# Ledger of designs, part 43: designed miniproteins, single chains, continued (4)

Each design is a single chain, and the fold is of that chain. pLDDT is the mean over its residues in the fold that is shown.

## One batch from the design tools (miniprotein)

Design m13469
Fold by ESMFold2-Fast:
Structure m13469 (fold): chain A 79 residues (1-79)
Amino acid sequence: TIVLTPEEKAAAIAHAEALIAAMLAWARENNAPQEVLDLLRQLQALVDRMKTASNDEFLALAKEMDGLIERLGELLKEA
């Protein structure tokens, strides 16, 4: 069983927030497709949920985030 400390959760959340914000800025500047913007907004909403999540919920949300990041990466290759 993997247990995350509050400090580890906070660091992961802060890193994800910064990365998503940078990707949103890039997407707007480069006239990215609406699907890319929508996925980035979904990632932002997931990160917001992770801020108040229990450790078990955090791990589940992190798996959902991985799936969205994989989809985003696929779209960005075609953008």
Scores: mean pLDDT 77

Design m13470
Fold by ESMFold2-Fast:
Structure m13470 (fold): chain A 90 residues (1-90)
Amino acid sequence: SMDELLERLRELAEKAIEALRAGDLAKAEEYFEEIIKLVSKAVPELEEGLRESVKLLLETFKTMSPEEAAEAAETFFERLFEALKKLLEL
């Protein structure tokens, strides 16, 4: 269901944010890849755009402090989940 998908995505997002806050970019990248896979299975048309956005975001994290990276990721996930909710309700 949509609720189960969003719950799983939020769990992975929280883990990614925690990894970024701890300075573990490699672990955060693993969680982002799992998020891409789950979203792509539910909404295949988002795969290319989401993968490119995540690639850019991960490169940007290399120039940020752990706290700044975590905050940027929080904003990214809020926007992603809002978009998914609207798309899956239609």
Scores: mean pLDDT 86

Design m13471
Fold by ESMFold2-Fast:
Structure m13471 (fold): chain A 101 residues (1-101)
Amino acid sequence: AVSSKTKKILKESGVTNFDDEEVKTLSEQANTFYSNVEIDDDLLLEKFNGLFKRLEETSDPNEKLSIAITIASQIAAMEEQNHPLAPILQQKLKEVLNKVN
């Protein structure tokens, strides 16, 4: 399940205090999006760069957690579709969270 992949990505990035229902909801939304929409890699990277910038700039722990869950759910859905950027983005998530936590 995509939600299980999202939880794995979060835990491997050092995040353990997530809500299971939020993870499930965001994972289902991401899976639906990436199953039905083909997105250009450049636009996809622009989207993720925006999310990573917000993650680095936010001082609110709750907002940081929600952004991290959002990023992880998107990566998990991309991994489900065998997207080649998924492992690259997962590594970047680990690097960003290690800098800000």
Scores: mean pLDDT 83

Design m13472
Fold by ESMFold2-Fast:
Structure m13472 (fold): chain A 72 residues (1-72)
Amino acid sequence: AADEAARAKLRADLEARIAAIEERLDSADPLMRAHFDKELARLRALLAMIDAGASMADLQAFMEKELDRQLS
């Protein structure tokens, strides 16, 4: 299904982004490390939701919740 392909693509993109951030942590200052830790936690949560079979609607709701929390 198209949704399955979209989730697989998102999963691969999230894994690549996590790896890139982890590489950057080696040279990050304490403030940047805190920022990256929060981003990694969010990306890993999304990855876990995808692996658990979450719908694209559930993934979108999680992203909206995180965005609202960041803006508040």
Scores: mean pLDDT 76

Design m13473
Fold by ESMFold2-Fast:
Structure m13473 (fold): chain A 60 residues (1-60)
Amino acid sequence: PPREELEREVREALIEMFVSILVTLPVTDNEPVDVPQEMLEAARAGDVERVRELARKHYA
């Protein structure tokens, strides 16, 4: 059903937004965030594709 396509597109859009936020915002926080450390390390390295993959693994 069209719902499946919309869900996929929404999920991809949310992941893209999340990746952009993590990559562009220098998070200098000592507190643990609701994000795996591996994903934060990828974001700090500027590895957008890796962050996207990890986001899918954990949130989609």
Scores: mean pLDDT 64

Design m13474
Fold by ESMFold2-Fast:
Structure m13474 (fold): chain A 83 residues (1-83)
Amino acid sequence: ALLQKAVELQRKNSPEAVEPLVQLLKHEDPKVRFLAANLLGLIAEEKPELAVPAVPALVELLQDEDVGVASQAAFTLGLIAKS
């Protein structure tokens, strides 16, 4: 419910939604980092240029200790690169 609501709001709102997600990429909980990378991926699927400001943080996430988080970051970066 919370995830779906955040996705819908961010996809329909301004680039301002990207900045809070970039902060969540640095969260202590790997589930939250995964969630933030996934939400950025959903934004990038619709309009990759909106997610460009997240690229530096996503690149750092490629070295994450959680393999699932690192894999999600790589996938999201791939979506952004399609521009």
Scores: mean pLDDT 76

Design m13475
Fold by ESMFold2-Fast:
Structure m13475 (fold): chain A 84 residues (1-84)
Amino acid sequence: ARDAIQQALAYLQQALAYAQAGDIDQAIAYARRAIDLLRQVSDNPAVRQALIATVRAVGYLRRGDIDGAIAYLQQAIAILQQVL
């Protein structure tokens, strides 16, 4: 579980970096990799909150709302950092 959370955190940090650079396709790709890992450990309520925030971020990226996506990616990262 801890290793999956650490890997998901790394993918979310990559997604945030790509979103900040305006690379929407790469931001979505890395956010989705994080979602796949977080789904495997979503019995933890904090991890489930990070998963929901990441799903919302992908929705914002698909609409071209980069600022909204960044806010939710930062929220997911902060939640996972508190769990580790």
Scores: mean pLDDT 87

Design m13476
Fold by ESMFold2-Fast:
Structure m13476 (fold): chain A 72 residues (1-72)
Amino acid sequence: SMERKEQVKRIVVKGANEVIDAVEAGDDAKAEQTIADATAQVESLLGADAAAAVRAALTTVKKEAEEQKKKE
């Protein structure tokens, strides 16, 4: 249980960094694929509710990174 939660934390942190990098590069397809991949990995580890929360969190990261980029 705790080990799976730690794995999910690592997936989320890596996913967030990759989403930010993809947005900065202007690669929307890569950002969306990163969110999808992270969501699928979390679903396999902790189930649909945890996966939905991770998708929402990474989607927010993407939106915030896009808003920051537009101000540059």
Scores: mean pLDDT 87

Design m13477
Fold by ESMFold2-Fast:
Structure m13477 (fold): chain A 85 residues (1-85)
Amino acid sequence: SEAERLLAEGRRLVEEGIEMFYDAAINSKPIPRETVVELLRTGAAKLREAMALLRRAGRLTPEQEAEIGALLARAEEVLALIENP
């Protein structure tokens, strides 16, 4: 379904952004801020859209909502750490 595609893509983008941020931080490398921000914002938007579609269809499980919520919280945490102007 469209919701399942958005969920999979959003998860991948958020996880990629988080991985990119922490890989740079752990290895004392410059953080690719623009790329990380784009990945996290785009991924989070897709996750929110997927959640809305699943909720409207009556297909959003409590486990799925908690999992998406945790990913969104982690994305927001990394975005806060980047301190974009």
Scores: mean pLDDT 86

Design m13478
Fold by ESMFold2-Fast:
Structure m13478 (fold): chain A 68 residues (1-68)
Amino acid sequence: MQKGVSALVAGLILGAAGESPEEVATLFQRSVDLFIQDGMSREEALAFLYANEEKLPENVRKALELVR
């Protein structure tokens, strides 16, 4: 299930305010670790973010490139 994945996207958008892509990538990696504990895979979290890539700020999109 995608339970909480919308919260991941919202958290990345809010947490990315003024942050470098590298700092956003660190935030994303920490968020993905929490989702893995809830039974989601890293690949599922990435797929959801890529499906919504057009709605993400530039620094968040660049951060996704760094965590691939």
Scores: mean pLDDT 64

Design m13479
Fold by ESMFold2-Fast:
Parts: C-alpha cells; structure tokens; sequence
Structure m13479 (fold): chain A 81 residues (1-81)
C-alpha cells in the first residue's frame, strides 16, 4: 500500500539519522512510532509538521539537530505521498 511504502522510506531515513548522529535506538524507535501513528490516522502535512516541531522541542538539546534533520526529510517524503 502507499502507507507501507511511505513507512518504509521513513524507516530508512530514521536509520540513516541514527547512524549519522549516534542517537539512542530508543529515541529512533519513539520517532518511528510517532510518525507511524500520524500516517495510520491520515493526519495532514500541516498536522505532521506541527507535531514534529513539538517532538523536536521535547528531545534533549544534544539530539535536536539529528531530530530536526529527520523531521525535514520525513516531511519531504510525506509531501510526495
């Protein structure tokens, strides 16, 4: 399905960010679960953007750059879907 294809692309993005920035696997899994929830509930691009901004605000300062890059790439894939 289109949702499964989008989820697969997002999983690859988060995997790349985890390797690049060495963020905890728990944080990567939390981000994935959060975005999967948004996809499964057919949330709009605007809703996802706002939710990801809140997610970035909630993570420790040391991980904000990694999560911002992930958010940007996730939003680009969501826009294409």
Amino acid sequence: SMKDELKAKIEEIVKEIQKKYNIPKSLANELLSFVHYMIDNDESLEQLEKALEAFVASVPEEYKEAVREAAKRILEEYRKA
Scores: mean pLDDT 86

Design m13480
Fold by ESMFold2-Fast:
Structure m13480 (fold): chain A 125 residues (1-125)
Amino acid sequence: DLEDLIRRHSPTPVQRDLLLVLLDSILNRLSPQELADRVRAVAERHNLSPEAIAFYTDVVLRIHTETMERLARARTEEEREQIIREGLLRAADALDPTNYALRVLAKDLGVDLSRLRQLGASPPV
């Protein structure tokens, strides 16, 4: 379900790969360092600039940390799924703020788009 959500709403291979890495890190409780290493490997495979690699790594780590902290307080399986979905949608928007389809999905799921803007402006090119 969550992997299908990522594939259906990620317009670029880079975003899809980064979101899949984030999902895997959440489900397998990877350390921040292990997640950072995986994000860097994905970004390098897609030939991103050093500035873009640093930006995407920072964004993914921040969302991962927040999501894991929220999951630690979750009491139900439904709440856990919702927290993971919100984290993935926030990451998707932050990695591609111009993606209209992901913004529409976030709205339908009740995610506050103004909160997603707190992760910073458009990704560095």
Scores: mean pLDDT 73

Design m13481
Fold by ESMFold2-Fast:
Structure m13481 (fold): chain A 85 residues (1-85)
Amino acid sequence: SIEEQLQAVMAQLQALIAQFYQAVADRAPASQIQAILDQIQALADQLKALIRQWTAQTGRPDVGARIIADLDATLALLQAQAAAL
């Protein structure tokens, strides 16, 4: 189901964000941190597509828009953190 796909992608995204912060803490090369960030961005784009599909099926565009906005804010923070390295 779409709910199962959302849960799976969200779990993968959370794991990648944890890997990003661990790489930063470990002072990994900037190229490695950027590679993790690129994976986060790709997974976030997949999550946004699934959220849009879910909102179309459930009639909850307000909820979907809020989740996408929160995701975009999180991505902006990660991008800023990577750029500061």
Scores: mean pLDDT 87

Design m13482
Fold by ESMFold2-Fast:
Structure m13482 (fold): chain A 108 residues (1-108)
Amino acid sequence: NFAREFAEKHKDLSTEEKIDILIKELEKLGATEIAKLLRELRERYPDQASLILSLALTILEALKKGLPEEKLLELLEALLNGDQVKAPALYAEINTESSKELTEEKNK
């Protein structure tokens, strides 16, 4: 699990420092809008740092697996709007889509 490996490797860092590393990695991948929305989410929900860390790890893994950035942006926008129904549904969809999209790419 990428999230567990990242947490173990960076165990001596604060949650905030871990999020900064992940945002920097997202920017290196060209996911600048995702990085921007993650920063806005941190500022809006400072008490949710652990949730934002888990979200950033999931997003980075999904992008590395080839998921479209548009799906991840929809999730972040739903979270920023405080949509407690749409955000969990989009998160479940993204987790399902990661396996499906890898399969569809192999069949092109």
Scores: mean pLDDT 73

Design m13483
Fold by ESMFold2-Fast:
Structure m13483 (fold): chain A 80 residues (1-80)
Amino acid sequence: MDDLKERLNKLDKELDKLLDRALKTPVSQETLDLLRQASALLTGAKQSLKEGNYDKAEELLKQAEELLKKVREMLDEMEK
């Protein structure tokens, strides 16, 4: 489904940006663990989309989105 693929691509780009920020900022172990968890969820979502399991892909994308949002808020607080 195009909407799910677009959402995955946007979240992948968000993850890459947050990982780059985390490499340049002294981040907590919690922040790194959340980034790793989000990465695993996005990998799972990509695989589920390939298999045609759209329900599982949507669930995994939603979980990844929430984690990336939390990480972004944590990084924003640490940088400013």
Scores: mean pLDDT 81

Design m13484
Fold by ESMFold2-Fast:
Structure m13484 (fold): chain A 96 residues (1-96)
Amino acid sequence: VLSGLSKPYSEEELKIEKVRSDAFSRIARLLARADPGRGVQAAREIGKLMKEGKSVEELKAFVEELADKYGLPQEVRDEILAILDEFEKKIEEIKK
């Protein structure tokens, strides 16, 4: 958990990480339910981008590309986009 950290995380940074983890968990669960094989791969790619700190706009564009690439249902795409909107709002609230 503390591999090579030169300073402690702030409470704000910890809250952001929790919100990111919660958002990813919800997205991964939705994708796994919709299509266990292709959905798991899509979730891995989204999780990688979230860990890299990509913007919500970049994540939404990627979700649209994955929906087309893997043939995800429109409902699943819309739910993931809603989760990303909620994620952005929660991050903004934490940074107040």
Scores: mean pLDDT 75

Design m13485
Fold by ESMFold2-Fast:
Structure m13485 (fold): chain A 84 residues (1-84)
Amino acid sequence: MEKVRTAMELVGVRYIVEAVVKNSNISEEEKQKFLAELSKKLDDVAKKEGLSDKEIAEVEELLQSTSSVKELVEKLRERKRKEE
């Protein structure tokens, strides 16, 4: 569960920051530069925390497959129940 939590934190931060940048009034060049730096820093943190690309991808897939916060919460509950 700890690795899933850490992956959720990293993917969540990435998702929030990407959403903020995408909806900001800065230039497309600044957006691309910021997102590239963010990705690199998040990859470095994931490596330090011992997260595999697979663990991160599983959380990213979960977020991408949900259209609402309610659906995301439901899928997270199903995953937790499956592990019990």
Scores: mean pLDDT 67

Design m13486
Fold by ESMFold2-Fast:
Structure m13486 (fold): chain A 76 residues (1-76)
Amino acid sequence: GSAAAGRAAADADEGRRRVAAQAIAKFGNLSEEKARAAVELLARDPEAGAAAVARAGGMSPQQGSGAAEMVENITG
């Protein structure tokens, strides 16, 4: 593909990840840095990512699972 097409796709993906991170940060009261790390972890390991969000945000495991579903809906 062209560099322009790759850049547009990467920008769109980064935009979606940023929105997901902001949503998680607000939902779990996390820092943006932790929220971004959680989004990346959720993409790799949804169970571990959900647990990390729950622990960092002081929320239940069920709420952490909700955060994972929210990320999937934003980034999928």
Scores: mean pLDDT 74

Design m13487
Fold by ESMFold2-Fast:
Structure m13487 (fold): chain A 68 residues (1-68)
Amino acid sequence: ASATEKLLAEANTELQALVDSGKLTNEQKEAILKEIEAGVNKLVDNNVDEKFYKVAVNGIIKAKVAEL
């Protein structure tokens, strides 16, 4: 699996737990996943180290959840 696929699967699992607990809507989950995918794909396309992918994903989740 690609780094993007693995990170999206992990993020989806984390965000789905928040949906199941009533902290997020499905619409909010989809918006956050779209943001994560766009950010990670940009890093992959520029051959950036995988450590930045995880940091970017965590930053997006924290920022988007804080907007709620």
Scores: mean pLDDT 79

Design m13488
Fold by ESMFold2-Fast:
Parts: C-alpha cells; sequence; structure tokens
Structure m13488 (fold): chain A 80 residues (1-80)
C-alpha cells in the first residue's frame, strides 16, 4: 500500500521535473524508483532527498510537493 502510493508520487515528481527540464531531479527520481522497486527503502529515501534538493534549486514547487509526499510515505514504511 505505502510502496504503491510512494511510487505514484515519485512518478508525478518525475513528470513535473521533466516538464521543467530538471535533468538532475529526473535522474535522482529514477534512482529512487529503482531502489523502491528493489525493496531498498533506505536507498530510496536517499535518492528522493537528492531529487528534492535538485527540484528546490530549480524552483520546481510541483516536484518538491510530490517528493515530500513520497518521503513521508517511505518514512512510514521504514518505521513499520
Amino acid sequence: RLKEEALEHLERAKEAARRAGNEAAVRHVDQAIEALEAGDYEAAVLHVGQAKRAAERAGNEAAVEHLDRALRLLGEAILS
């Protein structure tokens, strides 16, 4: 459940970053999705954090919002 919701928000963040031309954020989101699909939640959190920093530097508010939602869901999954 939490994994599927986090993945949905990561896909939306990737789309927002792609529309803004933020290649760094797109790469980090792709790494986060790969880690999440592999079940590596710790690595997924690391890569989402990197994507969020890249999106913040570019002023991509839509991507930041979806990345924050993904981080919350991933943190909840790790604690369970």
Scores: mean pLDDT 84

Design m13489
Fold by ESMFold2-Fast:
Structure m13489 (fold): chain A 93 residues (1-93)
Amino acid sequence: SQEEIEQILNTLEQVFNLAHAVQSQVNSPELSEALLDLDVNLGVLSIMRALEMPESVFTEPIQKALTAARKIVSLLKEPEPGTAAEIESLLNS
């Protein structure tokens, strides 16, 4: 549903903001790449939503964004365990 897509987008935006806030302290090229992957797919999803595209076309960008978000969690577990736990909680809700 459109409401489910909006909830997923809000969750992914929160994930991006939390990870972005600690990016400079972690100083990881892999984290920067994963954040860029998430940001690009959030941009695609935002444009598709504005154009009122069919729900079926959101599946692939959502899966790509979730893959990037899970990679961000993995990369943050050691340097920023608190942020990693918060993001993981958001992704599991």
Scores: mean pLDDT 87

Design m13490
Fold by ESMFold2-Fast:
Structure m13490 (fold): chain A 80 residues (1-80)
Amino acid sequence: MPLLLKAVDENGETKYIALQKLEVGEKAYILDSKDGVMTEDNAAVIKEVEGDEKIVLERLADGELRTFKIESIEEALPKL
């Protein structure tokens, strides 16, 4: 099911990660707010998952690796 994760980046900033599955190789979007727009500028690929506590994403726009500490799963986005 689609998920929205509330997470903190390596700079201590709160981000929202929109994704279909919390699995390595899946596409994700790094949003500044939970109602933010998914765009190619904030698109990323999941490179590492440590349970439900930490994820590492590679940004598609610049290839930058970003590390996020998962604080909560804010919602499961219904597929309708």
Scores: mean pLDDT 78

Design m13491
Fold by ESMFold2-Fast:
Structure m13491 (fold): chain A 100 residues (1-100)
Amino acid sequence: HMSELQKFNELLVETVKGARALAEQEPDPEKRAAIRKAIGDVYGAILDYFNSTSAKETRDALRKLAEAFEKLADIAESMGHTELAEKARQVAELARKEAE
């Protein structure tokens, strides 16, 4: 139980840090804005999760989190950052599993 939550949190933090580093190193302002928006969507879903007051709201927030990481994965993959894309997809899968 605790080990799975720890691994999820570590992977989530690592993936967001990787995305932020990618945004900071991206010379194309349009691509940079796309990455920053995807990171913003992740933070928005995390905020929805902490503000949830019902099982349904918690489940909806986790689904939004999964969708946000899937979008981040698609952006990273389109830019050739396959390792970051794979990590983002793993976070999305874990969030969807928790939403069940």
Scores: mean pLDDT 83

Design m13492
Fold by ESMFold2-Fast:
Structure m13492 (fold): chain A 65 residues (1-65)
Amino acid sequence: GPAAVIAEARRLAEEGRHEAAGRLLRDGAAALRDVAARTTGALKEEYLANAEALEREARRLGAPV
């Protein structure tokens, strides 16, 4: 889930792998937005909220979103 992706990205950033951390978060967010585009209702809202969480973490690391 998104919490596990954020934890792994933070671990990569702590190891100095900032580009890898940003890529992981951006790719995860893009995948969630792609699924959301094919979904409706509450499930769509959940996928979009999860994508936004990954995008916020990427911005904190200075990665483009």
Scores: mean pLDDT 82

Design m13493
Fold by ESMFold2-Fast:
Structure m13493 (fold): chain A 93 residues (1-93)
Amino acid sequence: SMEEALEKAAEYLEEAERLASKLPDKKKSLESQSAISMVRMAIAIAKRYPSEESPEFVAKIAEKALEKLEEIGADKEVLEKVKKAIEALRKAA
């Protein structure tokens, strides 16, 4: 369901943000956390204002965040968690 997809995506993004916070490069850590935080905010908004289009909208934001994380050179574990979040959202769309 949409609610289950948003919840699962939120869990993966919380893990991604925790992993990003541990990156030894402080600038890379902060930029990665910022990108992930924007996706988490989108999920919070989607949960507060439910719409059947919410999973696709959040997935698009997460996909843009993934591109930014790849540009930053975020750790593989961070990228994998964000990819899992996108997969969960796309299955509900």
Scores: mean pLDDT 86

Design m13494
Fold by ESMFold2-Fast:
Structure m13494 (fold): chain A 106 residues (1-106)
Amino acid sequence: SMIEEEINRLADRLRQAIADGDRDAAMALADRLHEAVIKAAMEAIRSEDPEKIRRAIELGERAIALYEEMIAAFADDPEIVLRLQLEEGVIALLIGVLSWLLKKLE
């Protein structure tokens, strides 16, 4: 899907920004990744398609892993750490909803 391709591009760019130590670029990319993952999750919920729901869970888990990499890389910046922990919390809640829906459909 177009949204999955966008998430893949954002994830790759985010990893590069983290490697470069570019905090401003990394945060901007993390915010865009967060919005794209929420979009994918909402589309999966509306579709009630188990395959799309599993894919959305995988994309959310990938975003969480990238946020954890950022938290480790920028641990000296408490504002960035807090923002990423909040974004991680929202995605974790969405994964919970998607997992519940997937079990109901199976």
Scores: mean pLDDT 89

Design m13495
Fold by ESMFold2-Fast:
Structure m13495 (fold): chain A 75 residues (1-75)
Amino acid sequence: SEAAREAEAKRKAMLARQIRALKISLENIEVQIEALKRQKEKDPSIAPVLEEQIKKLNEEKKKYQARLAELEAQG
């Protein structure tokens, strides 16, 4: 039916938007990790705090990468 075809098209469009948003989020996390690495080089006295933040961001990155792979497998 036409209604079923429209519903499928909307689901595919939503999936594409979710994938795009997730890729942007991953890029933002990578930018944050790089900024923290530069800050760590600039001020070694706060390195342990920055390393903990980098570790947490890398864990978030892995979660987002896993979700991205799952969504891409659905397309």
Scores: mean pLDDT 88

Design m13496
Fold by ESMFold2-Fast:
Structure m13496 (fold): chain A 95 residues (1-95)
Amino acid sequence: STGSIGIQIGLLKQQVESLLWLASQETDPELKQKLLELARLYQGIIDKLEKNDIDGAKKLLEEAKKVFESLPYNPQYQSFADDQVKLLDKKIKDL
């Protein structure tokens, strides 16, 4: 069980790196700030999971889902945003 939680944390850390990379490439200031906010929320989820605060992690996952749903339409990010909303919905249900 500890190993399974560690794997999930590792995957979330990869998502933080992906969000930070996307933010570094983004020229739209609003979208860049939302990507940075998502990276911060994902880091918060990792911190909660490392402390076994499942309720806190679930709350931050819901906040991240809302930020993804609020992203301005951009064809480059639409597929990524849709995939992330689906992934977050699953993670919220699995917690």
Scores: mean pLDDT 79

Design m13497
Fold by ESMFold2-Fast:
Structure m13497 (fold): chain A 94 residues (1-94)
Amino acid sequence: MLPVMSEEQKEALVDYLLSLSPGQLRQFLQWVVEELEELARNAKTEEEREKIIATIENFLDVLRELLARETDPEKRAAIEEAIARLEELLKQVK
């Protein structure tokens, strides 16, 4: 589970994700999206839902910054797919 991130933590995560191969990035993004989808389905309280919303919004910020800096077409496609899935999830939990 990803905590709410500081600006410095977001920048560090973007730099890390830029260093991954296309396969490694796709695997990581799939894992994160599936984990957040499961957490959203299992949220029973307003407090739990708010924490998940904040986590999704923080991760979307990271992915949008990553997409702005990524030049590899395969990695860009994986990032765009993850953004679309998380934006849809965010609409479902808001």
Scores: mean pLDDT 83

Design m13498
Fold by ESMFold2-Fast:
Structure m13498 (fold): chain A 88 residues (1-88)
Amino acid sequence: SKSQLQQALESVTSTPAGRLRALSDDQIVEAIKQVGVSDGLAERIIDHLKNHPNDIQPTIFNELLNVPGVGPAKAKKIAAALLVLLNQ
């Protein structure tokens, strides 16, 4: 069977960004820190997710890709970590 992380990675480009509204601020902060990004980049991602509607972009992957300094590989990892929390 696929792990929760593998299932999340397959879903990041099809999961609506609006699903992020189900996560608490603390859950978002925890997931971003677990991915091992720099403090400055983590602050930018957290600010973006807290201060912008999660339905501006079609998917959670596209929403994270719009954060300055977040490339496709980091966007995919962060989106997958957030989806693991959503799929508990």
Scores: mean pLDDT 74

Design m13499
Fold by ESMFold2-Fast:
Structure m13499 (fold): chain A 91 residues (1-91)
Amino acid sequence: SEVEKLKEELKRTLDELIALVEKYNPDAAKQVRELYEKALEALDSGDVDAFLAAVTEIRRLVLEHVPPDNTEIRELVARAQDLAAKLAELR
């Protein structure tokens, strides 16, 4: 399904993001992983607001703990937000 495809793309994007954040701050990466798990649980339960809130908090935490000129991390954050918006529309 479209939902399953977007969910798998979001998982891959967030796994890549967590791996990159871990190189800068392992504690921040752990917090992002916890938010990632909450986001997936919210998505599976149909709680779109909680899902989007968790993705927004991931963005905030990542941008707080990585250099502002890191384009790779910023592109992954933008991709995760785009995928989350598409998933929210298909709920």
Scores: mean pLDDT 84

Design m13500
Fold by ESMFold2-Fast:
Structure m13500 (fold): chain A 78 residues (1-78)
Amino acid sequence: MELEKKIDELGKRVEELIKEATSLNNPKALELAYEASVYISQARKALANGDYEKAKEFIEQAEKLIEETERVLKEAKS
């Protein structure tokens, strides 16, 4: 399913961001990445229950947090 694929892709992105934030000792990025992981977990639960609308909402929140995490990490490299 497309939503399942999206959740898996976001999960992999968050895993990489957690590794990078930990390596850079960036607590703000780590906090945001963990928050994104919570939304990914909620999206998986919603999808498993057939609640596609909630799954999409959680995916959107996770994507926003991932983008913010990536921005914070990019700024930290400057």
Scores: mean pLDDT 84

Design m13501
Fold by ESMFold2-Fast:
Structure m13501 (fold): chain A 81 residues (1-81)
Amino acid sequence: SEADEEAKKKGEEVLAFVEKLDPETAKQARELAKKSGVEGINFGSGLVAKAVTKALGQDEGNRAGQAFAAKGFVERKEKEA
């Protein structure tokens, strides 16, 4: 769906931003979402939120974590289809 495409795009933009700040955190978040199911998506969301919070503050960090999680849940749904 269009909403699923938007979620993936926003989550990828957030990951690209985190990769410029902290490449190791971005790599860990990607691996967790890919390999560790729902728990990996949630843990990776926390890592992304923390990295963005340090750079831009808590509100931006919370939005970034939500965008990462939304992308992860869309990709998980597509993988199981």
Scores: mean pLDDT 86

Design m13502
Fold by ESMFold2-Fast:
Structure m13502 (fold): chain A 61 residues (1-61)
Amino acid sequence: MVERVRATVTAVLPDPERKRKILHVSWVDANGRTVTGVAVVPLDSDIKVGDVVELDVTREG
């Protein structure tokens, strides 16, 4: 099942070796829990700390 959540970017870590930015993100889940996660975007993405990003949360199985 795929759920799209809106998460706030809390940190941006450039990874020039893989041409990516690693984003640390935080959002509130449907049960009211604060959840933290990691998302990866292209290095040329205009994403910064404090931005809101949409994430697709998937489960295997």
Scores: mean pLDDT 75

